# Ledger of designs, part 74: designed miniproteins, single chains, continued (5)

Each design is a single chain, and the fold is of that chain. pLDDT is the mean over its residues in the fold that is shown.

## One batch from the design tools (miniprotein)

Design m18561
Fold by ESMFold2-Fast:
Structure m18561 (fold): chain A 63 residues (1-63)
Amino acid sequence: SADDLQAMIAHLQARIQELDQQKQAIKASDLPKEKQEFLLLVYDIAIAGEQLVIERIQQRLAA
């Protein structure tokens, strides 16, 4: 249902917020820049994947 899809979007948005907070912690860490860049890439891929799922759900709701 549309309500279930909206709930899924809300859950994914909350997950993206958590991942972004973890990215900020990595940026603030004492890790070598090269290690930070690699870790940030892993988080960016995870965020992008969750954003893609949100976009696909939104397309179905708009149709």
Scores: mean pLDDT 89

Design m18562
Fold by ESMFold2-Fast:
Structure m18562 (fold): chain A 80 residues (1-80)
Amino acid sequence: MVEELVKAALEHGKALAEKLEKLGAKEAAKLVLEAARLAAEGIRATGEAGKSVEELPEEVKREIEELVKEAVEKAKETLA
């Protein structure tokens, strides 16, 4: 289950980064990929700590969405 959430985070980040690269926003794409990787690492760390990830699937997904959103907004501020 933890691995499924990690895969989802990385796939979502990759898809968004590909869209940003197509728009020429290479820096934003890099930040989105890093945010997805950090979210995946956090999910793995939670699993390794013996916490029940199944009790927090919605919360974990929300954290991934927020990290990706923050990375995109930070990229816009940096590029603007």
Scores: mean pLDDT 65

Design m18563
Fold by ESMFold2-Fast:
Formats: C-alpha cells, structure tokens, sequence
Structure m18563 (fold): chain A 108 residues (1-108)
C-alpha cells in the first residue's frame, strides 16, 4: 500500500466509522479525521503518516511539508484512534462492517 492509498483508505474508513457510530463524540471525531485525511491526500502529504514518532519539525524537514501539516496528520490519527476504539467498544460487528465497506470503496 502506497502512502496515498493508505491515506485514501484511512479517510474512507473514518467516513464509514462516522456512519455506524451511535456516539455523537465518536461520530464527530471520525468526521474530523476523515476531513483531515482527505486534505492530506489532496496535498500529497500522506507520507507524514509514516513519521508520527518524529518531532513536527523533523518530519516536516524530511518530507518537505510544513510543521502544521505534520500536526494535522498527528491530530487525524488521534481522532481516528478515539473513534475506532469507541466503535469497537460499542459494537465490534459495526466496526467490521465499516472496515469491509471502506476496503470495497478503496478497491482492496
């Protein structure tokens, strides 16, 4: 999977998590994550998802992007993780269905 494919899949999965969650906070977190992943794909900044363990400045330097773009990538992953955990805790079958739909839409 390329960084662009990963970013597209993450955006699609976040959208599906927003649809299946019954928790308003998890829905909001998933929608925000999807919006950020979609922007990262549009900017060609999805490689930032591979450098989440580096400082914002070091990741930005290596990738040729702004530190703000790295912070957006980190925020998207935090929001996505919170939404994913909430859906898994509430309804593991709904999470599995979201993953299946996202994979189908991504051509995986």
Amino acid sequence: MTPEELGRFAALLARELAKVSKDPEAQENAQRAADIFERLVEKGATPALGYLDLSDEEAARRLGVSPETVREAKEAVKLFTKASQAVLDEDPEAYEEAVRRARAEAGL
Scores: mean pLDDT 86

Design m18564
Fold by ESMFold2-Fast:
Structure m18564 (fold): chain A 129 residues (1-129)
Amino acid sequence: PLEKFIKAGNSGNYEEALKALETGLENGEVKPEDVVEAFVGFSNLGDARATTPLLGLLIKYGIGSRKIIEVLKQNGYELAAEELEKRTKTFVDVHLLPETPLLIKEQVALDLANGKISVAEAVKLSRKK
């Protein structure tokens, strides 16, 4: 799937290749860490049509991956690494607190992701019965 996505860069058929790549991520044929390496490669080529959907996949599937955060930092993508760290912390702090109902945890996570609340506020809200 990743090789097919790289080849799609030459033809512009990213939609089909993106679906194949996402399926590979879901079934474990592609690791999120392989996607961050491809993102760096396409970013160096200046191909915004590839980098935008790849960044979306990294945000969706890279939550909880310290290795992806580290690779992004090492390659100068400090803002993307910071955002992924923030989302990882939100997932841990909101979803892993046992005393908060699931629907409230989901809303708190969305509010934090949209910049409506801080991480400290999200943790506080997640502890309400």
Scores: mean pLDDT 63

Design m18565
Fold by ESMFold2-Fast:
Structure m18565 (fold): chain A 64 residues (1-64)
Amino acid sequence: SLSEQLSKYPEEEQQKLLEEAFEKTEKILEEKGITRSSQLTDEERQELREKALKEVLEEEEKKK
């Protein structure tokens, strides 16, 4: 689970990783030409957030 992987980090680092995932999500939305989150279904928004967080966690794991 992504939540379990995230919980292995200190709370301060978790906040930073979530902020990086948010930035990545915004960049993906801009690349797709989506100007409002209302253009996505709840499922699509959740999948995009989970994908962004997974990529951020994988990048952090590679640094170690």
Scores: mean pLDDT 74

Design m18566
Fold by ESMFold2-Fast:
Structure m18566 (fold): chain A 92 residues (1-92)
Amino acid sequence: YFELLTESYKNFRAGKETLGSGQADELEEKLKEILEEIEKIISEALKNKNLEEGLKKLEELAKENKLPEELLEILKEELEEAMEKKKKAEEE
């Protein structure tokens, strides 16, 4: 279950379909909800330029939804990369 969530998230970021045919409705609904919360957290962190708060919210989301550690690490790395890209663009 959780390995599938990690794989689906990786596919989402790679521009591939994240929801596979034949998955349980419950898994699809939960994945969609989690993806929406992740986007919200990343967007707010970028808007507020607050990496620490964003990382904390991702950790809280992972704990509440029992996300695998591998997925949390991917999310943290993605947030850090997005923050760095925004900072570099503003320095240009």
Scores: mean pLDDT 67

Design m18567
Fold by ESMFold2-Fast:
Formats: structure tokens, sequence, C-alpha cells
Structure m18567 (fold): chain A 88 residues (1-88)
């Protein structure tokens, strides 16, 4: 999980290129074999979906939409909450 935490930290970088790369790497983890890895990646991507850079937001949003199709209900719920946190 340290890799996901490091990538999440990089999504807060001042450099939009670094943030974009981190978001793309997190997007790859949405297809990981381990559902806990997918869940953590979704949580990190949810924070990046509010990024000031359009390309970063788009990459994060596309990965979150992918997570909405996940077989694990917890991962799908996390993806919904990332887009609309605590809307319920």
Amino acid sequence: MKKIEELEKLTSSEDEEVRLKAVKELGKLIKDEDPEVRLKAVEALGKAANDEDERVRKAATEALYEALKDEDERTREAALNAKVPNEF
C-alpha cells in the first residue's frame, strides 16, 4: 500500500505533469487483482478528480467510471462517493 500512498502524495505536486503521471498510475491499479488495492486506488483518485488541471481531472474521472463497473460492491460504492462524497 506504500506505492498507493506515494502516488496519492504525488497527486498534490505543484507540477501538473507529475500529478497527471501519478493519476495514470493509480488508474492502472483500478484493474489490480487485489480488491483492497483497487479500493485504495479509487479513494486516491477521488481526491484527484477535484484537481485544477483539466487533464488530471479527466484521467481521474475516467478511472473512477471504470471502477463503477467493478465486481466488488465496496469498490463501486467508493467510486460513487469519490465523485459525490457523502451525498446520501
Scores: mean pLDDT 77

Design m18568
Fold by ESMFold2-Fast:
Structure m18568 (fold): chain A 67 residues (1-67)
Amino acid sequence: MTEEELAEQVLEEARKLAEEMIDKGYSLDEVIQAIADLIRAAPLSTEQKAEVAVKVANYALELYDKK
């Protein structure tokens, strides 16, 4: 598995986690913290972690706003 493939898997897992938590009524702070913890645990470079984090955070904000 390449780092790019791993980053894509982490992104998909983080998006799914965000969707599930928002659907269950977790606060935005709790969703962002859970996503951050998931990304920090991933064996990715700092640059890839930052890219994934920005993408997932924007996705979570969009889901939260679509209430």
Scores: mean pLDDT 80

Design m18569
Fold by ESMFold2-Fast:
Structure m18569 (fold): chain A 71 residues (1-71)
Amino acid sequence: SLLDEARELLAAGRYEEAVALLEPHLPAIVKRLDALSASEEDRRLLVLLAEAYRGAGREQTAERLFAMAAA
């Protein structure tokens, strides 16, 4: 699954690859968050993407995504 592949990349320290895998899904997830229709899987994907950005040294982007997942 997308979640399992992302977790494997993060565990391997392959942060830029995890970003490349997950980032294309972000616009659709944001649209569902705005519509109050985001799933539990959408929020898990946001957390994994935030962890990937943090690992890649993009701390501000990671912080924003963690905040979105917590809302």
Scores: mean pLDDT 88

Design m18570
Fold by ESMFold2-Fast:
Structure m18570 (fold): chain A 51 residues (1-51)
Amino acid sequence: PKLEVPHGTTVEEIKKIVQEKYGPVWWSPANDTAVDKPFTVEVNGKNVTVI
């Protein structure tokens, strides 16, 4: 997925946004942390891996 966020947004804030939009698709049943599949999202033109 592709997101545009303000500069200086932390990875934790990006993770929260991703969870709200795409949580059922990428979030493991272990909650809060992907167990075996990091989720990669493009943020302001850069790939960011969210665990």
Scores: mean pLDDT 62

Design m18571
Fold by ESMFold2-Fast:
Structure m18571 (fold): chain A 60 residues (1-60)
Amino acid sequence: APLSAERLARLRAANRAARELMERGFSPEQIALYVQRARAGEIPADLSEEEIALLRTILA
């Protein structure tokens, strides 16, 4: 089945959020670890509010 417009928009937003985190100095491996922890309900205390918002965009 084709992806919905909303699902495509979320995927594009997630890709842009991941790119912005990499531009801020995070490795793809660090981003993957943060995504895994956030999916388990654990928000890293070492992230800024802006970085947490980017992480939440990746999870949406």
Scores: mean pLDDT 78

Design m18572
Fold by ESMFold2-Fast:
Structure m18572 (fold): chain A 68 residues (1-68)
Amino acid sequence: SAEQLAAVEAYARTLSADQVAQWLAYLERQLAEVEAGKAPLSPEKRAEARAFLREVIAILRRVLAEKE
């Protein structure tokens, strides 16, 4: 939801650049596993997980860029 994404951005802004980078790396690995079909998800739930992970990754990339 928009509220969840706003909360993610607000929280990420309180973290150090290193912490945001570590969180980003973790989520990029999770996205790769979802896309590789290694997560036991239906196609519908996989699409939802992929969309949400992409949105969060985009937010973290913007926040990290703004901290540097």
Scores: mean pLDDT 82

Design m18573
Fold by ESMFold2-Fast:
Structure m18573 (fold): chain A 66 residues (1-66)
Amino acid sequence: MLTDEEIALGVVDILVALGNWLKEKGDYEGAIETYKKALDFAKKNGLPEEVIKEIEERLKEAERMA
């Protein structure tokens, strides 16, 4: 069975995938909101800094395109 951390990582992966999909469709505002939710969730669940950093980079890229 998955650990609580692995479940949290799975949730973040889904949110990041959704944000990426919205960005690809040109919905930068939707992508930004989705990445912000992923970032907040990752921080609240104590996920590794590498995961947090990846989400922050994706958020910055989406904000740059908006």
Scores: mean pLDDT 82

Design m18574
Fold by ESMFold2-Fast:
Structure m18574 (fold): chain A 63 residues (1-63)
Amino acid sequence: MKEKFIEELLAKAKENDLIISPEELARLVGRAKKMGLSNDEIDEAIKEALKKILEEKREKMEE
């Protein structure tokens, strides 16, 4: 379930040039809570998604 939330965050970021608005992020967090994710799991998922977004941005700058 955490992996699905990370995938949804990444998909939404990719739709908007790797940017997620605070409002969209809040909506995705609300959905994750309905899926039974804890606040800790949500925080970890957000950090992992942000790390992947930053890595993708770095790769595009180097390539």
Scores: mean pLDDT 75

Design m18575
Fold by ESMFold2-Fast:
Structure m18575 (fold): chain A 76 residues (1-76)
Amino acid sequence: PLTGIRYKYLPTLDGNLLLMSSNPSDVPEEAVIPLPEGFEFDRVLAGDGEVEQVGDKLRLKLPPHDEVVVRLRRKA
């Protein structure tokens, strides 16, 4: 489908997670996704999308045809 944000979580060898997300549509898209238990937002590694943590969730705003890679870390 040409609408909606797609995402997946990938474990890293250091016990953190990568979030990979894409917007395959021709328009900016926004999504709110749950953070995995015990993880919090660290930083954006690649892409032009905006990522914001709101409580136990991430808000993603991705430009048309953009992909974002985000690092998540374990909560202290």
Scores: mean pLDDT 80

Design m18576
Fold by ESMFold2-Fast:
Structure m18576 (fold): chain A 88 residues (1-88)
Amino acid sequence: SFIEEVLNNLLEIIKELMGLTEEEVKQIKESLKTIEDLKNLLKEALEKAGKIISDEELDEQLNTYLENVAESMGLSVEEVKKKLEELL
């Protein structure tokens, strides 16, 4: 599904920024339970890439990304977040 592609795209960004293997990404995905867990992992990945970002700024950037996803799917941001969490 498109929502699975969205999750996989976010995980691929994390993988590239942190230098993870496919197996490590799979294990990390199994440990994630919420959007907050995913956000925290994105923050760690960005920090490892030398980018300093606040939780508030990351929330804003992630929400903007999810708004674009929601618009393309004809869903609300909250519905996209729920569908992403259901895949975790």
Scores: mean pLDDT 82

Design m18577
Fold by ESMFold2-Fast:
Structure m18577 (fold): chain A 56 residues (1-56)
Amino acid sequence: SVADALLALPLPVAVAMIPLVARGGSAADIEALRRLSRHPDPRIAAAAREGLARMA
């Protein structure tokens, strides 16, 4: 999945990629951002929540 692919990356790269996933706008991208918004790392969760907010 897109979320699993992002989480395999180094943390700063994963955080940087989250806005690009939000720009993709597919159903898979939205589901990835929803999953990442619940991630235990606050940097990943915050970036994913911001991405979802920008898509609304």
Scores: mean pLDDT 78

Design m18578
Fold by ESMFold2-Fast:
Structure m18578 (fold): chain A 71 residues (1-71)
Amino acid sequence: MREEADKLLTETKEKAEKAKQYDEDLGEALAGIADNAKDEGISLEGAKKLVEAINKKLEEAIKKAKAAAEA
């Protein structure tokens, strides 16, 4: 359903925007990808796969940035 896909993409965009504090370039790129996917009206299945891929990259970037900041 489009509403479910839009919600997932919006939540992922918000996470990417918050991640800009740890990695600005990556956060901006991933937020843009989520925004473009929402504008294109991708399928719910496509949105779920994209959200999983974006969340994985965000988690890796945040973990790396936090480790660097604590060092």
Scores: mean pLDDT 78

Design m18579
Fold by ESMFold2-Fast:
Structure m18579 (fold): chain A 75 residues (1-75)
Amino acid sequence: MKYSDEELQKEVDLAMARMAVSIGKKHADSDLSDEELQAEIRLLEKAAEIARRNGDEELVREAQEQIDVLRKKLE
């Protein structure tokens, strides 16, 4: 079956998670405040959780890599 309500919801959730990772990548090269870095890390943690629940291992890894980059800027 090509589309079910569950499949559509999964695609919406994954699209939102991918958007969060894309935004994080753009901000990684920016001069962000500590508060902005913490907010981006929180957003990426939520994206990783959504990806993990939906079995998107690649998106989980991508989100985690961005989290690690931003955490390094805080240290």
Scores: mean pLDDT 76

Design m18580
Fold by ESMFold2-Fast:
Structure m18580 (fold): chain A 70 residues (1-70)
Amino acid sequence: MTVVVDANGIVLSTDAPDIKVGENLDDWLTRLYLAGSEVTSEKIAADKKVYTTTEGTYEVVYVGEGKKNL
């Protein structure tokens, strides 16, 4: 499942039925922890994380407007 979030952690788009557009990603993670779900996270790229839970694997993409150049 894929979740797209803005720079403030607000969900912009999702195909996961348990996550809603306009929701805060941290609030969703808090609900999983309170429900007793095992949650692991792995940083795959600078703007991507994968959360593995008892319900499945969620790919989170952080949409930044611009990236600072060197």
Scores: mean pLDDT 72

Design m18581
Fold by ESMFold2-Fast:
Structure m18581 (fold): chain A 75 residues (1-75)
Amino acid sequence: SSARRAALQRIVELVAEISRLRDQWRKTTDPAEKEKLYAEAVALLQEVIRIAQQYNMEDVLLTAENMLEQLKRER
């Protein structure tokens, strides 16, 4: 469906932004900026999980949940 294709495109955009935020998080030394970047990445990843659940994208959901656990461990 067109809605599912739009959802997939949105997930691609969100994943790209999450990767950018994670790269910035690894490069920054400011604790306040690290917390901000972490919070932003988690919020975007939760949006990916929400979309994946709405459209029954089991593979995307599993990948996103694994990525969330990695973010928690890296913090």
Scores: mean pLDDT 87

Design m18582
Fold by ESMFold2-Fast:
Structure m18582 (fold): chain A 97 residues (1-97)
Amino acid sequence: LTSLLQDPSTPSDTIREKMKSLSREEIEKAVREALASAKNLDERTIILNKAAMAYPDLPIVEKEVDKLYNSSDPEEQIRGSLVMMARGASLSSERQK
């Protein structure tokens, strides 16, 4: 899962399918490890966006999105807003099923 989150070409549906075979604890660990491995804001945003699209209700996703959105860095605030939108769209889709 961690390597799939780090690969920008991996679609969120592939990540969602992988998550179905894992426990919530394993998913949180993989997301945490992927975020920790991010070298810059772009990589971190890609990882977080994929996690938000695949598992929007995951507590670590909520926490990291909130952290970016409330950042004093305008670039981080913009990235946080984009991930919040992605999370919102995924939540709507999941709750309509």
Scores: mean pLDDT 73

Design m18583
Fold by ESMFold2-Fast:
Structure m18583 (fold): chain A 92 residues (1-92)
Amino acid sequence: AARERYEEALKRLEEIAEKLKTDPEFQSFADEVEKAVKLAREAFETGNRDLAYEAAGRLGDIAVRLYQAGKTELAEELFRIAEEILRAVDEL
């Protein structure tokens, strides 16, 4: 279940990045989300929890900035996914 939740969280992040790409103003946020996904995937493949914590932290920072830009729903979704990543990695 933890492995499945982790992969599902990463897929949801990829979907968020694709939504952000539809607006040229948010392209930089999409790129940052994709980088966080890469870190989280590497954390899972290598068992490096520090990379998962770094990915979750980066997602939190992105969420704060999206909230400030008026993207409240996407910001809340990113915070939830960051929590899911942290909970899943603690169960691995």
Scores: mean pLDDT 83

Design m18584
Fold by ESMFold2-Fast:
Structure m18584 (fold): chain A 73 residues (1-73)
Amino acid sequence: SEVLVRVAEHELRRELERAKAVLSPEQAATLEALLDQVVAELRGLLDEPDEVFARRASELAARFLATLKELLA
């Protein structure tokens, strides 16, 4: 669902914007590129059943947040 892509992008962007206060420009650019990749991968799944979409969206979001946490360490 396009709505689910927008919700996922909004939540991940909120986390990125909070982190930008302490990230270097290079780290911020890396996470911006990763967020764009995650959103593109989610859009590629729009023709999949909602259950498959939700599972993969959760996995992609978890990987993004893990990368963000590693950069903040």
Scores: mean pLDDT 82

Design m18585
Fold by ESMFold2-Fast:
Structure m18585 (fold): chain A 72 residues (1-72)
Amino acid sequence: SLLAKAAELRAQAEADFRRAQEVDKKYTELAKKSSPAKSKEILLEGASESARLINTGIKNLTLARALEREAE
């Protein structure tokens, strides 16, 4: 059903958002243990990876909402 597909996409989005939080935490901890110059590079890499995961999650959530509207 459309609602079942929407539920799967919502679950995928939630997983992507959780992974983004894990990435942010990991890179923040690594940055704290690094020199100021390396810290900036690490934070930028973490921000890039986190943004990629968030964008994927938003896309999946948008598709889920579209399917839920179609089911109405």
Scores: mean pLDDT 88

Design m18586
Fold by ESMFold2-Fast:
Order: sequence, then structure tokens, then C-alpha cells
Structure m18586 (fold): chain A 61 residues (1-61)
Amino acid sequence: EKERREKAEETARFNILMSLRQGRSEEEALKIAVDGVKFGYNFSDEEAEEIARKQLAELLA
């Protein structure tokens, strides 16, 4: 589980970064990252949103 979460965090971070570099909004970047975590790593909606929001916050810090 820890390894799965780490890979999901890396994937979310990458997707957010790429979306923001393409000129997408923070809201669009978050949505893309949430979907990637949910469908790629089998997290719940709530867990996927938590992972994606954490990665977005870290990138904006």
C-alpha cells in the first residue's frame, strides 16, 4: 500500500505539473490528477482527491 501510494503521488504530481505548464487551470489540473489516481491506482474518490490536492499544494508552495 505505501509503495502504491508513493507511485500515485508521483503520477499526480507529474500530471498536475504538465497540466499547469500547458496553461490549464488549477481546477482542471486537479481533476486530471484525481482521475489518474482513481483509475490508475484504485483509490477511492476521497483518497484520490486528498493525494491530488496535497501534490498541487506542494507544487504551489
Scores: mean pLDDT 81

Design m18587
Fold by ESMFold2-Fast:
Structure m18587 (fold): chain A 77 residues (1-77)
Amino acid sequence: SMAEQQAREELRAIAEELGLPEEFLEQGLKALDSWDYDVRRALQMLVAHTDLPEEVRRRLAERAGLSAVPPAPAPLP
């Protein structure tokens, strides 16, 4: 659908802007599929469940509307 394509394109654009490695982009795209193409939620999942470089993690958390990381990591759905 258009919403799916738009969400994937938005996530890819954010990944390019922040220099996100391809492996983390793939995890984000999987998160989109799991969370009904909610880009904000996909970004939150990347911050919570991946070992991002500190600078990339900070900027990604900022885009996701997070000031802090969840206390306990959980496996991705």
Scores: mean pLDDT 74

Design m18588
Fold by ESMFold2-Fast:
Structure m18588 (fold): chain A 58 residues (1-58)
Amino acid sequence: SLLDMAREAVERLGLDVPAEHVVRLARHYDAGVEIVAEWLKRGGSLELPAGEPNEPRP
């Protein structure tokens, strides 16, 4: 399942985020959970950089 793959990626990359969050990001962008986890590992924020809907400008 996606959640199991996300948990594995989070542990492998040493991320301090819930696997469910990675799954939600992957589903939102229709991307692989591993791609999302690597993006977070590279210093990306918990919110998707291209996902403006997650951060509506006040």
Scores: mean pLDDT 68

Design m18589
Fold by ESMFold2-Fast:
Structure m18589 (fold): chain A 83 residues (1-83)
Amino acid sequence: MREELEKRIEEVRELARRLDPRAVPLALETAKQAIEAGDEESVERVGEALLELYLLAREAGDTALAQATERAMREIGRLVREA
């Protein structure tokens, strides 16, 4: 379980470095799995990867990707609060 989550987090980071919008849905799916597993540390690491993507998207002028990333971070925060 944790090894699979760590691998997915690394994939999110690689997609983020390429400014690939697929990073957003992968991060959301990974965060949901971590929340269901009670793995707060993995949830935090996904949040850090999304923050990095948000900053990179803003620097690149990709407004759509930055907004999608911000919405994903807000959704993860909501899910954590409800868990």
Scores: mean pLDDT 84

Design m18590
Fold by ESMFold2-Fast:
Formats: sequence, C-alpha cells, structure tokens
Structure m18590 (fold): chain A 65 residues (1-65)
Amino acid sequence: MKEENKEFLLKIGKKLEEKGLAKVEFKGDTFYVKMLNLSPLEAEEVLGLLQMAASVAGFKLEYVE
C-alpha cells in the first residue's frame, strides 16, 4: 500500500514536469516541489493535489524556489 502510494506520487510528479507546471524531486521521506508557470488557480489545484497525495502516502512535502 505505501509502495503504491509512492508510485502514485512519482507518477503525479512526472506528469506535472511533462506539463511544465512543477519540478519534482523525491529524497528520503520528502517530496520536493518547485512550482513553475504559476497561475493562482493552477497553483491551488497542484498544491491541493500534492498535499493530499503526500499526506495519504505518509511523505513530507516541501516547496522550493
């Protein structure tokens, strides 16, 4: 279950990178996110999705510039 949640997080991160919305890096128990091409609405949607996914997977979420 945790492994499936980790794969789901990585898949979301990959999709976001492909769309140019965010850059994602996974290290240890932390999911690092750099937001790109931000509109307020898109930022809220991406942040909400990542926060939910990280929470249910038991990973930390950190935003970087």
Scores: mean pLDDT 72

Design m18591
Fold by ESMFold2-Fast:
Structure m18591 (fold): chain A 90 residues (1-90)
Amino acid sequence: SPLAKALEELSEAYYEVVEEFENKVEENPDLSEEEIRKLAKEQIEKLRKRAEEIKSKLPPEYHPELDKLVETAIKEIEEYTEEVIKKKKS
């Protein structure tokens, strides 16, 4: 189904942005909390852009479900970002 393909593409986009975030944090151990949050915001923006591209190919009836999943994914990235920051403080 079109929705199943969209969910697969969104999942791939999510894992790519999380991996890029992790790699950038690991490559730069001296990053401040503000810089780490900025990197997370850049990856969230990338995810939102890819989600809009996926959404453009979907029938309008599926847009609310995709939007909900994107917002859930963004919250997960934000929570993970705060966890990474806490581990650096310890």
Scores: mean pLDDT 87

Design m18592
Fold by ESMFold2-Fast:
Structure m18592 (fold): chain A 87 residues (1-87)
Amino acid sequence: MEEIEKKKEEILKKMEGIVKGGETMPKVKEEMKELYEKTKEYVKGDEEGVKKAEEYAKEAEKVFKEGLEEESNESLELMKEQAEKLE
């Protein structure tokens, strides 16, 4: 069971980092919190629960990446508008 305990710790650390990063992204912040709650619940379970928690952590990483991409696109649009204003 030592391997499972290590996986639990790694999953929780990853989720904490993702949730903290997502705090600055209003659109994904709530979804990240929901995925973190699910991850915390399942990670306390057996081997199947840990696998499910890992899947939720992967989903959270995907949501975080999509949020970063959307924020980047919004920043690019804002820079484009500002450039037009300076012309």
Scores: mean pLDDT 73

Design m18593
Fold by ESMFold2-Fast:
Structure m18593 (fold): chain A 80 residues (1-80)
Amino acid sequence: EEYIEYAKELSEKVLAEVERWIAEGKPLDELRRRAHELLTKLFLKLQILAVESNDEELYKELMKIFNETEERVRALLEAA
């Protein structure tokens, strides 16, 4: 439970950062680079949590959160 809640908080932080960069009017190339870096960091953090938990079902749930976050970031960048 705590792992899923933490993952969702990290996801929301990623989305908020991307939205902030878009609001600042950063160039699309810079937005894509920064978003990629942020998503990569999120992926690695969730992978570590999954490995440490040794729970296959938790791994699936964390990856679902990551995939949904990635899709939402992609949608934000496409709209920018």
Scores: mean pLDDT 83

Design m18594
Fold by ESMFold2-Fast:
Structure m18594 (fold): chain A 58 residues (1-58)
Amino acid sequence: SEKEKVEALTEYIEELAKEHDPQKIVESVEESIPTSDLSEEAQKELLERVREIAKKYA
């Protein structure tokens, strides 16, 4: 489901942010989200979670 995809992507992004430059990871994801096959609701949810990661690591 889209919810499962958003959760999996969020987990993957957070793990990358722990081991790499979190700002670079978050920036790349924010650029990629609009080109994804996710619905607008799923894109908004993913953006919210990515912004939360940015707050933690920025």
Scores: mean pLDDT 75

Design m18595
Fold by ESMFold2-Fast:
Structure m18595 (fold): chain A 85 residues (1-85)
Amino acid sequence: MEEEVREGVEQILANPAETAAALARMLGEPVTINSPADARAALERYYAALMKKIEEGKKLGYEVDPATLERLERELALLLEALEA
């Protein structure tokens, strides 16, 4: 888990243009990463969009495991903390 977060941060910082293109494709909006702060903002937007989709699914009667939501929140927190350095 910590090793995966470290690898993720290293990948984002080593390949900002590639990471920006991948996030832009997933979000359907332009993404620019010129700093760790930009990467943080892009990741926050991605997780916000994912959480919105989960909430819309609940309104349609789909159940989401609480453990999955806790995992996503934890992953986001770890990534954001690692990018603050």
Scores: mean pLDDT 68

Design m18596
Fold by ESMFold2-Fast:
Structure m18596 (fold): chain A 79 residues (1-79)
Amino acid sequence: SFAELPEEVDERLKEALMQDAKVPEELADEMIELMRKAQKGEATEEEIEELAERLREAGHEELAEIVRSQLLAALKVAK
């Protein structure tokens, strides 16, 4: 569950995104930032869809759907 992520988990997720999924560092940072915003109820569904689209454009279509689902779930719990 990504509903309650400590800062240390963010670093591990960034490493996994960059090293395992080969996501660019800038995009990995944006994913983690949006995940934190979603947990605080500060993200919008539009921001989540925009990030997913950017991931698809970068060639990470399967990851985009996973991230979209996780961030929407986190946002729903926060609201």
Scores: mean pLDDT 74

Design m18597
Fold by ESMFold2-Fast:
Structure m18597 (fold): chain A 95 residues (1-95)
Amino acid sequence: MILTKEQAEAFVEALRANGLKLTDEEATALANMLTGGAVDDTTAAAQKKLFDFFGLKDAKIDGLADGSFVEAVRLFQKKHGLEDDGVIDDDTIAA
């Protein structure tokens, strides 16, 4: 599911508030990936930090919101007591 820019930015800030350490450029790049935007080395670095944060060390860093990204969303949802459906909704953003 493609996120709005506001939902993508809010989700990235929720991740950062929960301990994911990103630079402002990496946070912007990750949000752009979630809206179907262009990918670059900054996006790959942000994706790597996201996967490392959730312990997904074998996940391929490809700049895509694919199955490994969906698994990271599920792990975030499960840690916050939400339904782990891999869909970024308002409850996921509020966590």
Scores: mean pLDDT 72

